# Designs tried in a protein design run: designed miniproteins, single chains, continued (2). Part 74

Each design is a single chain, and the fold is of that chain. pLDDT is the mean over its residues in the fold that is shown.

## One batch from the design tools (miniprotein)

Design m6709
Fold by ESMFold2-Fast:
Structure m6709 (fold): chain A 59 residues (1-59)
Amino acid sequence: GELYRAIFDVEAKTPDELTLKRGDLVELLEEVDETWARGRNLVTGEEGLVPKAFLERVA
């Protein structure tokens, strides 16, 4: 999938959400809607929902 980077620390609010540290690489798995995507944190291996506004495209 496309590669993104977390531009802010993000703490999961629910079990469906992804926890990210600023600078973590995220593989985009699916765009859910205009606000949310499903991604995989390539540092932790966890998958979950992440706000698209907190990601920047790397590749």
Scores: mean pLDDT 83

Design m6710
Fold by ESMFold2-Fast:
Structure m6710 (fold): chain A 94 residues (1-94)
Amino acid sequence: SLEEYVKDVPEELKEEFLKALQRIVDKLRAGKIDPKYAVLRLGLFVVLKGKEKNIPEEDIEKALENVRKVGRDLGVPDEYIEEGIKRAKELWKE
């Protein structure tokens, strides 16, 4: 169940994160997106929605840990997972 990927996601992001994850899973199953881009897209979603909703950085970090879990479960190498999260965090600072 996709619900296991949202246990530590802030309440304000849980519903939207689940919807985003479902859309990404559907695209992966259809061969429309590479798993490394799925990780980047989820990381950007978390950072952008967190910023929009004024969620504390500490809680954004917890949500990004769930993005790492998704990437690992999809077989994405840690290097690409961390690059995706780094790019998402750089957007937060702008």
Scores: mean pLDDT 78

Design m6711
Fold by ESMFold2-Fast:
Structure m6711 (fold): chain A 118 residues (1-118)
Amino acid sequence: EKEELLKKAEEGDAKAWKELGILYYSQGKYEEAIEAFEKAAKLDESLKGEALSNIALAYIKQGKYEEALKYAEEGAKSKDLLYQAKAYYILSEVYEKLGKYEEAEEYFEKALELKKKV
């Protein structure tokens, strides 16, 4: 499965890059996961929202909160309400890790409100 996914990904299959990223993330290989999700987002704009959220989560796992913030902020610009809500939840978590509790609460409320519309 992984070897077949890698072959398809290297041949330009954006969905294969996404699946490979999820696989690397599940294995704790966060750097490889980030690279795979970045390639998926570059090849297929429809995967960008999901990829940005997953990249931000991988950076959180690495303790790289400033990088996580950057990707979550970009994800929050998504026109897809599901990925926008996910990005707001991630922003809330990142701001909490950065000790910015007021911003964390604001984004948590925005995520919760948006989730009711999805």
Scores: mean pLDDT 86

Design m6712
Fold by ESMFold2-Fast:
Structure m6712 (fold): chain A 92 residues (1-92)
Amino acid sequence: MDAAAAEEAMRRAIDAAEAGDGEAAAEAGREAAEAAAAGSAEGAHGAGLAAGAAAGAGMEEAARAVAEAAREAGEAGSAAGEGAAQGAAGPA
């Protein structure tokens, strides 16, 4: 299940962010964005939200890396970017 791969990668990104490992969080976030782009727009939006949450938690590097990867993926770019903006800005 492609959605499961994206979800697993997002979980790793959150776990790394909680551990204070911005580099690992950024890499896992990028994997989530790539898996989401291959699977669905729903997953891409989820990856963007996770990146936004990481930025809100002070993991700006992770959010930036995920947004960059999503932008490169094209189809996932807009959905992930919107999710990141909503997460970082707080309530939608």
Scores: mean pLDDT 57

Design m6713
Fold by ESMFold2-Fast:
Formats: sequence, structure tokens, C-alpha cells
Structure m6713 (fold): chain A 61 residues (1-61)
Amino acid sequence: AVGSVAVALRDYTATRPDELTIKKGDKVVILERHEDGFWKVKLLETGEEGWVPSAYLEEVA
């Protein structure tokens, strides 16, 4: 799928079932952006999807 790529700036541990645990340096595809400060992303390495705080991500292209 065509989507914006982002890199995790820091570790984030999922606190809810719909959230995704990410590690600093993980690459994700941004699927959805919401005004609540969370983005739905897909981990490129595992294919897992979930919500993470947008403040933990930096878009890289």
C-alpha cells in the first residue's frame, strides 16, 4: 500500500488492545491520522497494525 513512512523516535508500549508496541528505530507505514494525537500504523517488519501516539513518530518520506 502507498502510505507515508515514519520512524519511531522512542519506545512505546501499548496500553490498550488496539495500540501497537514499537521500539526506537522501528519503521512504520502511516495508515490513518486522528486529531486525538494517535496514528494508526503498520510495522514494516512484522505487518502488525495498531494505534501509537503521533509524538513518538517522525515522518521520513
Scores: mean pLDDT 80

Design m6714
Fold by ESMFold2-Fast:
Structure m6714 (fold): chain A 92 residues (1-92)
Amino acid sequence: SAAEAARRLVAAIAAAIAAGAAVASGSGNEVTVTFTGDEELARAVNGAAHALDNAGVAEVGAGGNEVIVRLTEKGLEAYPEAAAELEALAKR
């Protein structure tokens, strides 16, 4: 489900940050996650982000060591708490 995929994305980003393997930046419904070289954590975030993109609830861009996730209007309606959690992660 989209809500489950959104929760997995937030959890994966939080785990990567807690491990010192990523930093997050952004505001509102957009987050850029920059990885410091942990391939497993990077794959977890990328996989969760693409699940949301496939569901039409996020737009995902990836390049080098970065993943950019922007929740669509549909995503914000489906899981408004995810937007708040992503914004909180980006402000840390």
Scores: mean pLDDT 75

Design m6715
Fold by ESMFold2-Fast:
Formats: sequence, C-alpha cells, structure tokens
Structure m6715 (fold): chain A 92 residues (1-92)
Amino acid sequence: GELKKKLDELELELEILEGLALISIGVAKVANDEDFKKKQLKKYLKKIEDHIKKVEKLRKEAKKVGDEESAKRADELIKKGEEIKKWIESQL
C-alpha cells in the first residue's frame, strides 16, 4: 500500500544518510580536516532529526488506519534513526 511504499523510501533515505556520514568521516580523516568533519556531521545530524519526524508522522497515520505492521516498521526505523544520531554525536 501507500504507507509501505513511503516506509520503503524512508528506509532507503536513512541508509543513504548513514553512508554519507560515514564517507564524510573517512574523507575528513584522510584530509586531516576536523572542521569539514564537524560541518558535514552536523548537517547529517539535522537531516536525520528531520527524517525521524517524518517517520513519526507515518507511524501516527499507520496507527490511525489500524496498519499495525507499518506502525511496527516505523517504530523500528525511528529506533535505527536514533541509534545513528547517537553514533554521529559520538563522532563530534
């Protein structure tokens, strides 16, 4: 359904954001550029916070229509987003 498609897209978006954060750390390490690392990680941190809010909105929509599977997927995706957020914060 529509909720499943949106969740699939959000799951892919989160994986891309995590990958970009990881690449930014690697680039900063090779370049010995701490300012670049901090700037990029703060940017991805903000994007992940916005992503979590989008998933929370879909979770509410799923619960409203009784789509328990999509609501559970959204809860798991929020948890993953929060874990990635904590990991990025640990790299600052």
Scores: mean pLDDT 89

Design m6716
Fold by ESMFold2-Fast:
Structure m6716 (fold): chain A 73 residues (1-73)
Amino acid sequence: SKEEADALFAKGVELYSQGKLKEAVEEFQRAIKLDPEYAAAWENLGTALEQLGKDKEAEEYRKKAKEIKEKKK
């Protein structure tokens, strides 16, 4: 559900703020699995992956977030 995806996203943001980058990635991935149109989750997943040194994957996920945001305008 969207409420469940929102809760997972919020948990990912909290984990990211604590420096728990791998756990944050897992929660963001769970959020997008429930809501693949969750642009903010794709964007934050990209940011967390960049912090983990996975720049190529980070760029791909940020591009996905931009595509979703553009489609919803």
Scores: mean pLDDT 85

Design m6717
Fold by ESMFold2-Fast:
Structure m6717 (fold): chain A 61 residues (1-61)
Amino acid sequence: KKPIVLDFKKEGDSDTGKLAQLEAVKKAYNSNAAYISIDKEGGVVVVMDEDGTLTILNIKK
């Protein structure tokens, strides 16, 4: 699988939709050698693909 890169702003109503995207990413990558850590408070998502590629998403920069 290839890494997913998401760049979004924290705060505001748009973040509600972005949190839904994070849930979708978590669900999609739950099964196959993918690690997902979502910190809604910090707004950080870490995705590790099966290739060992790390993608770090920071809602709160």
Scores: mean pLDDT 49

Design m6718
Fold by ESMFold2-Fast:
Structure m6718 (fold): chain A 67 residues (1-67)
Amino acid sequence: MRLLVVVANGDEEIAEKARELAEKQHPEYEIEVIIAPDVETAVEIALKYEFEEGIPAVVVDTTVIPL
């Protein structure tokens, strides 16, 4: 099963840390990470994946939760 992690306000280094954490917490899932420039875009991406593909998505806002 796939799990999408959308990193808002992050860069490639933060995305890699998010991937490591997600893989450690959910080893049964195939983790996909996408970087979004802001929370609004991240939420739009997450909703698209959930509504169109049925893939569970998690949004991480790096301005609130630093990785």
Scores: mean pLDDT 77

Design m6719
Fold by ESMFold2-Fast:
Structure m6719 (fold): chain A 73 residues (1-73)
Amino acid sequence: SRELERRAAQLATAAALTAIAEGHPELGLRIVRAANAGDAERLRELAEEAERLGMRATAELAREAARLLEELR
C-alpha cells in the first residue's frame, strides 16, 4: 500500500531528525537511505546501533519503519 510506504517514510524521517538533534547526522542519513531503498533489515540494524548509542526514540522510530516496510513485502 502507498499509505504504508508513506507512513514508513514519515517514521524514518522522524528517526533521522531525532538522530540529527542528538548529534548523529550520519546515522540519520543512513536511516533515510535504508528507508528509501525499502531495506527493512538495514533499518533494524540501524535501530540497534541507535539503541546502543542511547538514542531510544530514534531506535523505536526506525524499528517501526522497518516493521511497516516488511508488511509491504
Scores: mean pLDDT 86

Design m6720
Fold by ESMFold2-Fast:
Structure m6720 (fold): chain A 62 residues (1-62)
Amino acid sequence: TIPERWLLIAAGDAAALEQLRSDSEVAAQGIGNVLGLDQTLVTKLTEMLYQVELAALQQAAK
């Protein structure tokens, strides 16, 4: 369930963090494909999405 996954991410669970990174990569690739971004921008977008989502979920879970 999504709520359970988000609680695991907030707690720093390694498997949940790996899943979040994977989800961020898929989202960044999709955005990059639609917008025609180069590989460098897609990589930066992946890291930004991962860090923003991680920070938001950790703040929401406290």
Scores: mean pLDDT 75

Design m6721
Fold by ESMFold2-Fast:
Structure m6721 (fold): chain A 69 residues (1-69)
Amino acid sequence: MAALQALFARLDTNGNGTITGQEIISYLQSQGQQLTNQQIQQIAMNIANYDTNGNGSLDFSEFVAMVNS
């Protein structure tokens, strides 16, 4: 859990308690990950599946649920 909390805090650059799919994609690319269009689509789909509000962002609980699925 501590590692996921640290990652979430790194992605939540504005401190509002939520992260967007674009922030996740940008972070992975900044770490040298070469993401394919298929991988980007899969990330967006997973976010949509766990985004209960339909606002395009995840809170910490939704992020943990997505990672642990």
Scores: mean pLDDT 70

Design m6722
Fold by ESMFold2-Fast:
Structure m6722 (fold): chain A 117 residues (1-117)
Amino acid sequence: MRDELEAALGEVLRAIAELVNSTTPEQRERAKQRIDEAIARLEKLHPEVAETVRAAYELAMLGIENKDPELIEKAVEVLLRLRNAVRDGASMDEITRLARQALEELEKAIKEYEKKK
């Protein structure tokens, strides 16, 4: 489970980087498909981490659509924090708490950004 959780988080990070650097519709679609597949794996491994990853993906998409690198950086930072906690042997309870805290931060950032438009 832990190794699979770390691998799935790493795949999300790689797929988001591919999405950010995509220059064609085909590249964007492939990156999105990879993100969706990784989230589906996370849902089976740890549903609360999956919810946090979905919020990070939404924030990254807002950053891409609005050409705001700070939103992308925040999404990536949250995902790196979660992956590193899993890698470094944090308990599942700690990972759950970190995911919940990160979700609240991400949802707040998304909501605040939408209000500024």
Scores: mean pLDDT 84

Design m6723
Fold by ESMFold2-Fast:
Structure m6723 (fold): chain A 58 residues (1-58)
Amino acid sequence: MSREELLKRREETLETLERIAESTGDERTRAVAEALKARSDSPEELSAALDLDDILGP
């Protein structure tokens, strides 16, 4: 995978997560978003984060 593709996918995943955070208004969801951003430094965990989009669904 190209790094540019990973960054684009990460941005889309984070956008979905932020939308959920705004909808919930829960600090728990905010913490999940922060954890995801921190883990995105690891390509392996970034790949797992992409799978999260299927779990959460919009």
Scores: mean pLDDT 62

Design m6724
Fold by ESMFold2-Fast:
Structure m6724 (fold): chain A 70 residues (1-70)
Amino acid sequence: SAAVERLRELAAESSGALKEALERLLAMAPQIPDSLLEEVAEAAERALGDPAAAERLAQSITAFLDAVES
C-alpha cells in the first residue's frame, strides 16, 4: 500500500528509537488498518528533524504495538 511505502522511506530517513518503532510497525503492517498507518506516516514526516517529537512518537508507536501483541 502507499502508506507502507511512505513508512519504509520514513524509517530509512529516521534514526534511533523512531527508526526501530517504524520498522516494528512495518513488520506488523498487515494487521494494522491503512488509516492508522497513514496517520503514523504523517506524524513521522512532521517529527523528522525534531528529536523530542521523534522520541514521543516512538514511545506512542511502541506502546500501541505492545498492546496489539498482548
Scores: mean pLDDT 84

Design m6725
Fold by ESMFold2-Fast:
Structure m6725 (fold): chain A 63 residues (1-63)
Amino acid sequence: NAMEKLKKQLEVARFIGDILYEIGKEVEKALELWKQGKREEADRLMSEANQKALEKIKEYEKK
């Protein structure tokens, strides 16, 4: 039971890590757009990244 719980915790941590990595990539792209003065495009990109992350979290919780 303790080992099963630890394995589940590690799976959750890896899942969160994957989401953070994907968001990080979009943040880099958004920052570049922001430097070019394209703030509206940067905001849209970040909104899309956040929506995708939330969808993945909801799908994971419903498994």
Scores: mean pLDDT 81

Design m6726
Fold by ESMFold2-Fast:
Structure m6726 (fold): chain A 79 residues (1-79)
Amino acid sequence: MAEEEYAKAKAEGEALAAQGPVEGLRGKALYLRAKGRYEMAKLIAAGAPMGEAAAVYAEYQRRAEEALREGERVEAELE
């Protein structure tokens, strides 16, 4: 379920962050995606409109994509 996926992604993200700054940003993207699914599931369970729940998920997906792009930028700067 989304909560367990979020907990697992958070642990994996922490392990990646210990490996370096680029890996840390990849780990951040991983937990943001899982957190987005978790927050969407919480809103749906609370009776929020589907559009609102989907918007929250989309925002976390956008932030995850930004973290991945930042990781690519940092990796390029470290070459």
Scores: mean pLDDT 79

Design m6727
Fold by ESMFold2-Fast:
Structure m6727 (fold): chain A 69 residues (1-69)
Amino acid sequence: SIEESARKVAEQDKEAAEEMIEKVADPSLSDSEKASAYSAALLYASVLRLAGREEEAEELIKRAKEAWE
């Protein structure tokens, strides 16, 4: 079903979002690269919410914000 497909995409997007959080926290990256990674993490959080994984989405947003600063 579409819902099952969305769940698989959300799992892959969560793994990619972990990479994005690492990039946001990486001092060797440019401000532009960090901003791009931060935006990507927030987009993946939206995908997690669509898959019904709201708690994980909130945790990801919190971690991304902490990593940005």
Scores: mean pLDDT 75

Design m6728
Fold by ESMFold2-Fast:
Structure m6728 (fold): chain A 90 residues (1-90)
Amino acid sequence: AKEYHEKGVKLFEEGKLEEAKEYYEKAIKLDPNYALAWLNLGRVLAALGKLEEAREYFRKAEEISGKSPEELLAEYLSENPELAREIQAK
């Protein structure tokens, strides 16, 4: 699940929204409780203009994690600063 999520994040940063969506969906299929994958799938759907679907996925991320989408993302990046730097550097 984590490997697919990491690939999705890189694709999202490159603006490859449909490819990012596919990898986030693969992550969720392997681990339906991966709250960050639900969060990022919501973000890619919002970028694609699918705001209603994005809202439902943000709600699922909150339900699973007990945190707001912003808090969940911030905590993940704080725990994995090397991943954030890797995205910025490459």
Scores: mean pLDDT 72

Design m6729
Fold by ESMFold2-Fast:
Structure m6729 (fold): chain A 64 residues (1-64)
Amino acid sequence: SNMEKAEEIAKEAEREATRHIVLGDLEKAIEILEKAAKEAEKLNAYEVARKLRRGVDSIRKILE
């Protein structure tokens, strides 16, 4: 289903973003999560997209 596909995209994006966060590359982590959120929105998986966008917000607060 589109929801299952969106959840798989989110899990992979979260794993990749975490690797970049550990390395201090917060901008790349934001880019990865934003791209995944847009893909989830295209699949109408709005709850998945919202979760990913909350992840972006959390990282942006570190950059403030």
Scores: mean pLDDT 87

Design m6730
Fold by ESMFold2-Fast:
Structure m6730 (fold): chain A 62 residues (1-62)
Amino acid sequence: MSAEDFRRSVDDGVKELIDKAKKKAEELGDEEGKKIYDDAKEEARTMRRSGDEGADSLRREE
């Protein structure tokens, strides 16, 4: 597995998470939806940080 493949997998997961949060935000309405979307963005930020660390580790194994 390449570091790029791993990072792409993380990016795909982040995109799916954000897309689902947007859909749920539309269902719940502006105030509640904004909170859900903001929480999803924070989770996505954490996932990207973890993904960068994982990709760096994989590059060192190559």
Scores: mean pLDDT 75

Design m6731
Fold by ESMFold2-Fast:
Structure m6731 (fold): chain A 89 residues (1-89)
Amino acid sequence: ELKEKAEEVVEKAEKLLKEAKETYEKEGDYEKAMKLLDEAIELIEGFFREAREVYRISGIVVPEHLKLLEVRKRIEKAREELEKKKKEE
């Protein structure tokens, strides 16, 4: 269950990241792009909050946890890149 949920969160977060980049590149909508990135981060953080107690009780962390951390870093980097582009406009 947690593994399947983690995989779904990874997929959704990656889709939001792609949508945010496309929104900024095609529409120039900085605010919408940032909201999509924030939504992706919250989705990942929400999973971590929910999984924390299960990890504590079971002693098992799903392999997808590391993948979620990698996706979060990519989202954070995209957010920083968008903020820099907005500041330079």
Scores: mean pLDDT 79

Design m6732
Fold by ESMFold2-Fast:
Structure m6732 (fold): chain A 79 residues (1-79)
Amino acid sequence: DELARRAEEALEAGDYEAAAEALKKLVEAEPNSALLWYRLGQLYYEMGKYEEAKEYYKKALELDPNSEVARKNLEEVEK
């Protein structure tokens, strides 16, 4: 998966903007992947963009209601 590889390479380089671009394209291609929405939420949280992180975590939790990691991170960002 070229987009997943680009996201990983960008994260390794500390290029959060390029990582966000690649992850957004991944969720566009696979909008029902709870994992991809969760990863996008984690990235935005690392960037300090907490409102966007909340929305992405909520989307991940809607797709996978039993995701403890998405629920836990949503609780943290909602404080």
Scores: mean pLDDT 80

Design m6733
Fold by ESMFold2-Fast:
Structure m6733 (fold): chain A 78 residues (1-78)
Amino acid sequence: SWVEELRKKAIEAVKKGDFSKAATLYAALGLEYVAHEIEADLLERKGASPELIEQHRQLAEEYRKAMEEVKAEIDKAK
């Protein structure tokens, strides 16, 4: 998945000591997390299907978990 690719590239960047690249990829994961949370909120306010809202909530959670894994690798590298 796209989240898996971003997570792997971010972790690889941390392990290689490319902290500028790691920071950029971590920010990209954060942007996706926030975007899917906002989209779910807007869909809920418009009375969209529970299934569509849940899909965006699940995607946001996947990006949040990916951010946690990247942050853990950053903390280990210090």
Scores: mean pLDDT 87

Design m6734
Fold by ESMFold2-Fast:
Structure m6734 (fold): chain A 112 residues (1-112)
Amino acid sequence: VQELINAGSIAKVLGKYEEAIKYYDKALALDPDNAQAWEERGEALKELGKYEEAIEYYDKALALDPDNAQAWEERGEALAELGKLEEAKEDYQKALALDPNNYRAAANLEKL
């Protein structure tokens, strides 16, 4: 499972978001309780501009691991892109409560 997640992350770094999604889908088929795979698939969807679908995947990741500060931050970014600024603010605040060093959540909160 982890090798598939790693392959997806490499594809994502190379800007191959559709390929990344295929790897994450394979990882989730093997382990549907893998919070990291849900989160990283959501991020790939966000990079493709599929914000509503990305939020669904972040919701699944956070149901499995609610203490994932990065997933809260990324969900907030997708909400902000949809114009849901109050919900985005709540997600950034949760990310900062879990990880006070999350600079991206802090910077994004200042822009709201």
Scores: mean pLDDT 85

Design m6735
Fold by ESMFold2-Fast:
Structure m6735 (fold): chain A 78 residues (1-78)
Amino acid sequence: SLEKQAEALVEQLKKLPSMEPFEKTLRDIAEEAGEEGKEAAELLRKAAEALKAGDEEKAIELAKKALEILLEAEKKKE
């Protein structure tokens, strides 16, 4: 489910020693998936910011929205 994938992604964000590897991943997503990738990358950045503020629920919600955008972009590619 998207909710479980978003929760797993937020847990991975918590385990990162710095935001640098995550920022690289966001750039790669934005470049590979076009406009939808840029929107998803921005939502994931906001999720990381919410997590730093201690708002884990908001981080999961933002991550879920980003994953939904990426899944729709993949469907359009076919």
Scores: mean pLDDT 75

Design m6736
Fold by ESMFold2-Fast:
Structure m6736 (fold): chain A 69 residues (1-69)
Amino acid sequence: AFDLFVEGGKAFQAGDYEKAAELFEKALELDPNLFHAWEALAEAYRKLGKEEEAEKYRKKAQEIRDALA
């Protein structure tokens, strides 16, 4: 999970937001409690112009973070 999150971050830094989103989604399939990956996925969708998906995943990140606190 963490390795996929790191690779997603590298893709995001390179401007490949579609690849970043794919890698963050795979990381979350392995560990859905990685709230940072939900936040990163929301940001990737925002960069892709998918505002509704970005907002949905941002709220999901907040829910996961609050549940783990």
Scores: mean pLDDT 80

Design m6737
Fold by ESMFold2-Fast:
Structure m6737 (fold): chain A 60 residues (1-60)
Amino acid sequence: ARVSDEVRDFLLRNGLVDSDDPEHIRLIILTVQKEYGLPVDGVGDEAVLEALKRALEEFK
């Protein structure tokens, strides 16, 4: 999906993953979903992307 591509690009661009490894990306998505109270389905949707952006804004 298009949003899943944006999640992957966001993770790579911000150094949150070392490579485009689908298993590693899925694990990060599951972790974010657990921490932000989202459904834990491993899908890189818009809510996951927003949670990742929010986490980085707080770190900056």
Scores: mean pLDDT 74

Design m6738
Fold by ESMFold2-Fast:
Structure m6738 (fold): chain A 74 residues (1-74)
Amino acid sequence: AEELIEKAKEALLNGDYEKAKELAEKALELDPESAMAWFILGEAYLGLGEYEKAKEFYEKGLRLSKEAGRPAPE
């Protein structure tokens, strides 16, 4: 999963949004709760001009990131 996420980030930096999408989808097959993979997928769809799907994937990543990063409620 980690290796796929790093490769997906590299694809985004190169502007290869289709490759980033493919790698992020494979990472999500291994770990569907990976907030980072959802963010990468959202950014890939944004680059492809699919704004509605990009928004949905960003929101999914934000929800997972918020749940994982919540140490103690005050």
Scores: mean pLDDT 77

Design m6739
Fold by ESMFold2-Fast:
Structure m6739 (fold): chain A 101 residues (1-101)
Amino acid sequence: EPSLEQRTALAIIGLAAQEALERGADPAKVQEIVSEAGARLLAGGDPAEIAVEAVKRLFGLARGIPAEEITREDLIAWIEEREADLDDYANVEAMKELLRR
């Protein structure tokens, strides 16, 4: 069964994937990133590392920026901007903590 960190990683990856699709990113590329991240999480990979890598790729796709140019601070600012749209403030804090790792 998924750990709390694995569930938090999946939630933030899903949020980033949704925004990428809303911004006109290629659905096939979004699905590839999400599927790869999900498979790595199921294989027992580090949820923080997997989430940061996947979210940077999705964030970059949404904006036409290489993932390597996306900082953790960019991702944290994005989560803070979307705080009003997120169901749970505790989940928002967990997402920010995961991204800081």
Scores: mean pLDDT 77

Design m6740
Fold by ESMFold2-Fast:
Structure m6740 (fold): chain A 56 residues (1-56)
Amino acid sequence: ASPLAVRFLSKYSGLSEETVARIEAGASDEELAKELGISVEKAKQIKEGVRVFSSL
């Protein structure tokens, strides 16, 4: 994952850079849901977005 992907996703999703860094570090869907106070389904969608941008 590149620093550009972290910045891009932070702006694109409205997530903090810290949250994006957690996803890049391989946080689980359940852990992200708990940290962000969202559903596991929402956390999975966010994580999939990060993986796509990290592949660029």
Scores: mean pLDDT 71

Design m6741
Fold by ESMFold2-Fast:
Structure m6741 (fold): chain A 80 residues (1-80)
Amino acid sequence: DEAIKKAKEYLAKALEAAKEAVEALEKGDKEKAVEYLEKAIEYAEKAIEAAKKAGLPEEHLKAMEEDVKGLRELAEKIKK
């Protein structure tokens, strides 16, 4: 299932961007941390779209959407 493969690819990219955001925070670079978090959110949203095309149950899609909401809230807190 290509849609599942794409969802996994986008999720992996989201996790890579999240790791970069953590590294930027550890270096005290809040601006880069926000940029990487926004990139992670973008890939996570693409993963959700691919998961929708793959026919993932609504309960799983809602869980992913809540995770993305959490990332957006984190980015806003870092921006302060």
Scores: mean pLDDT 82

Design m6742
Fold by ESMFold2-Fast:
Structure m6742 (fold): chain A 66 residues (1-66)
Amino acid sequence: MEKAARAFAEQLRKAGVTSAADELEKAIEDGTLTPEVLAGAMKRAQDALTDEQLDAILLAVEKAVS
């Protein structure tokens, strides 16, 4: 999941969801990435972005790890 989480954080930062990107990047750097942290970042993205924007980000993340 680290590669996917890094790609997700990068996409969130580009989309302006800086709080979620910062939280994910810190968790990755510290080795504290948990499902809870990932779920929190996902919820922030869902609250800040349209469904279309979020789908585009998730597709980019899937391509980065596939």
Scores: mean pLDDT 80

Design m6743
Fold by ESMFold2-Fast:
Structure m6743 (fold): chain A 79 residues (1-79)
Amino acid sequence: GTVPHADEVARWTERAKALVDQGKLDEARALVDEFEARYPENRWAALAVKAEIYRQEGKLDEAERLETEANREMARLSE
């Protein structure tokens, strides 16, 4: 499988997860919006972080839906 801009995605993902873990959800959302605008081909990563944000907010149904969509987008890149 091939992930476009894999090193940028890895660095962004670690930063985004750190913000979510710290409860800085507004900062995490802003980072997701910025990343999705810059790397639309990596929408799977943006969706995965959005799922973690919803999970932290207790919106488990929304989190599960976004995790499923992120996995579908990632599967397309792994083909």
Scores: mean pLDDT 79

Design m6744
Fold by ESMFold2-Fast:
Structure m6744 (fold): chain A 73 residues (1-73)
Amino acid sequence: SPINAKAIAEEYGLDERGIEAVEAGLRAYLAGASPEQAVEVARRKAEELGLSEEQIERAEKATREVIDRLDAA
């Protein structure tokens, strides 16, 4: 894939759990979810994985950036 979700999540300071949350959001988007729905999937996954509120917010932002870069390509 030309878009590396892991690299973008790492730029946001996210660990393995945050990366997994961002990848879950991206998978939802590629399966036909809207950008807002994909960000919600990432949020729910981050909450499930026990991320802090601050880490959840970073995972949401990273997911939006992944989608924005994918749509701009």
Scores: mean pLDDT 85

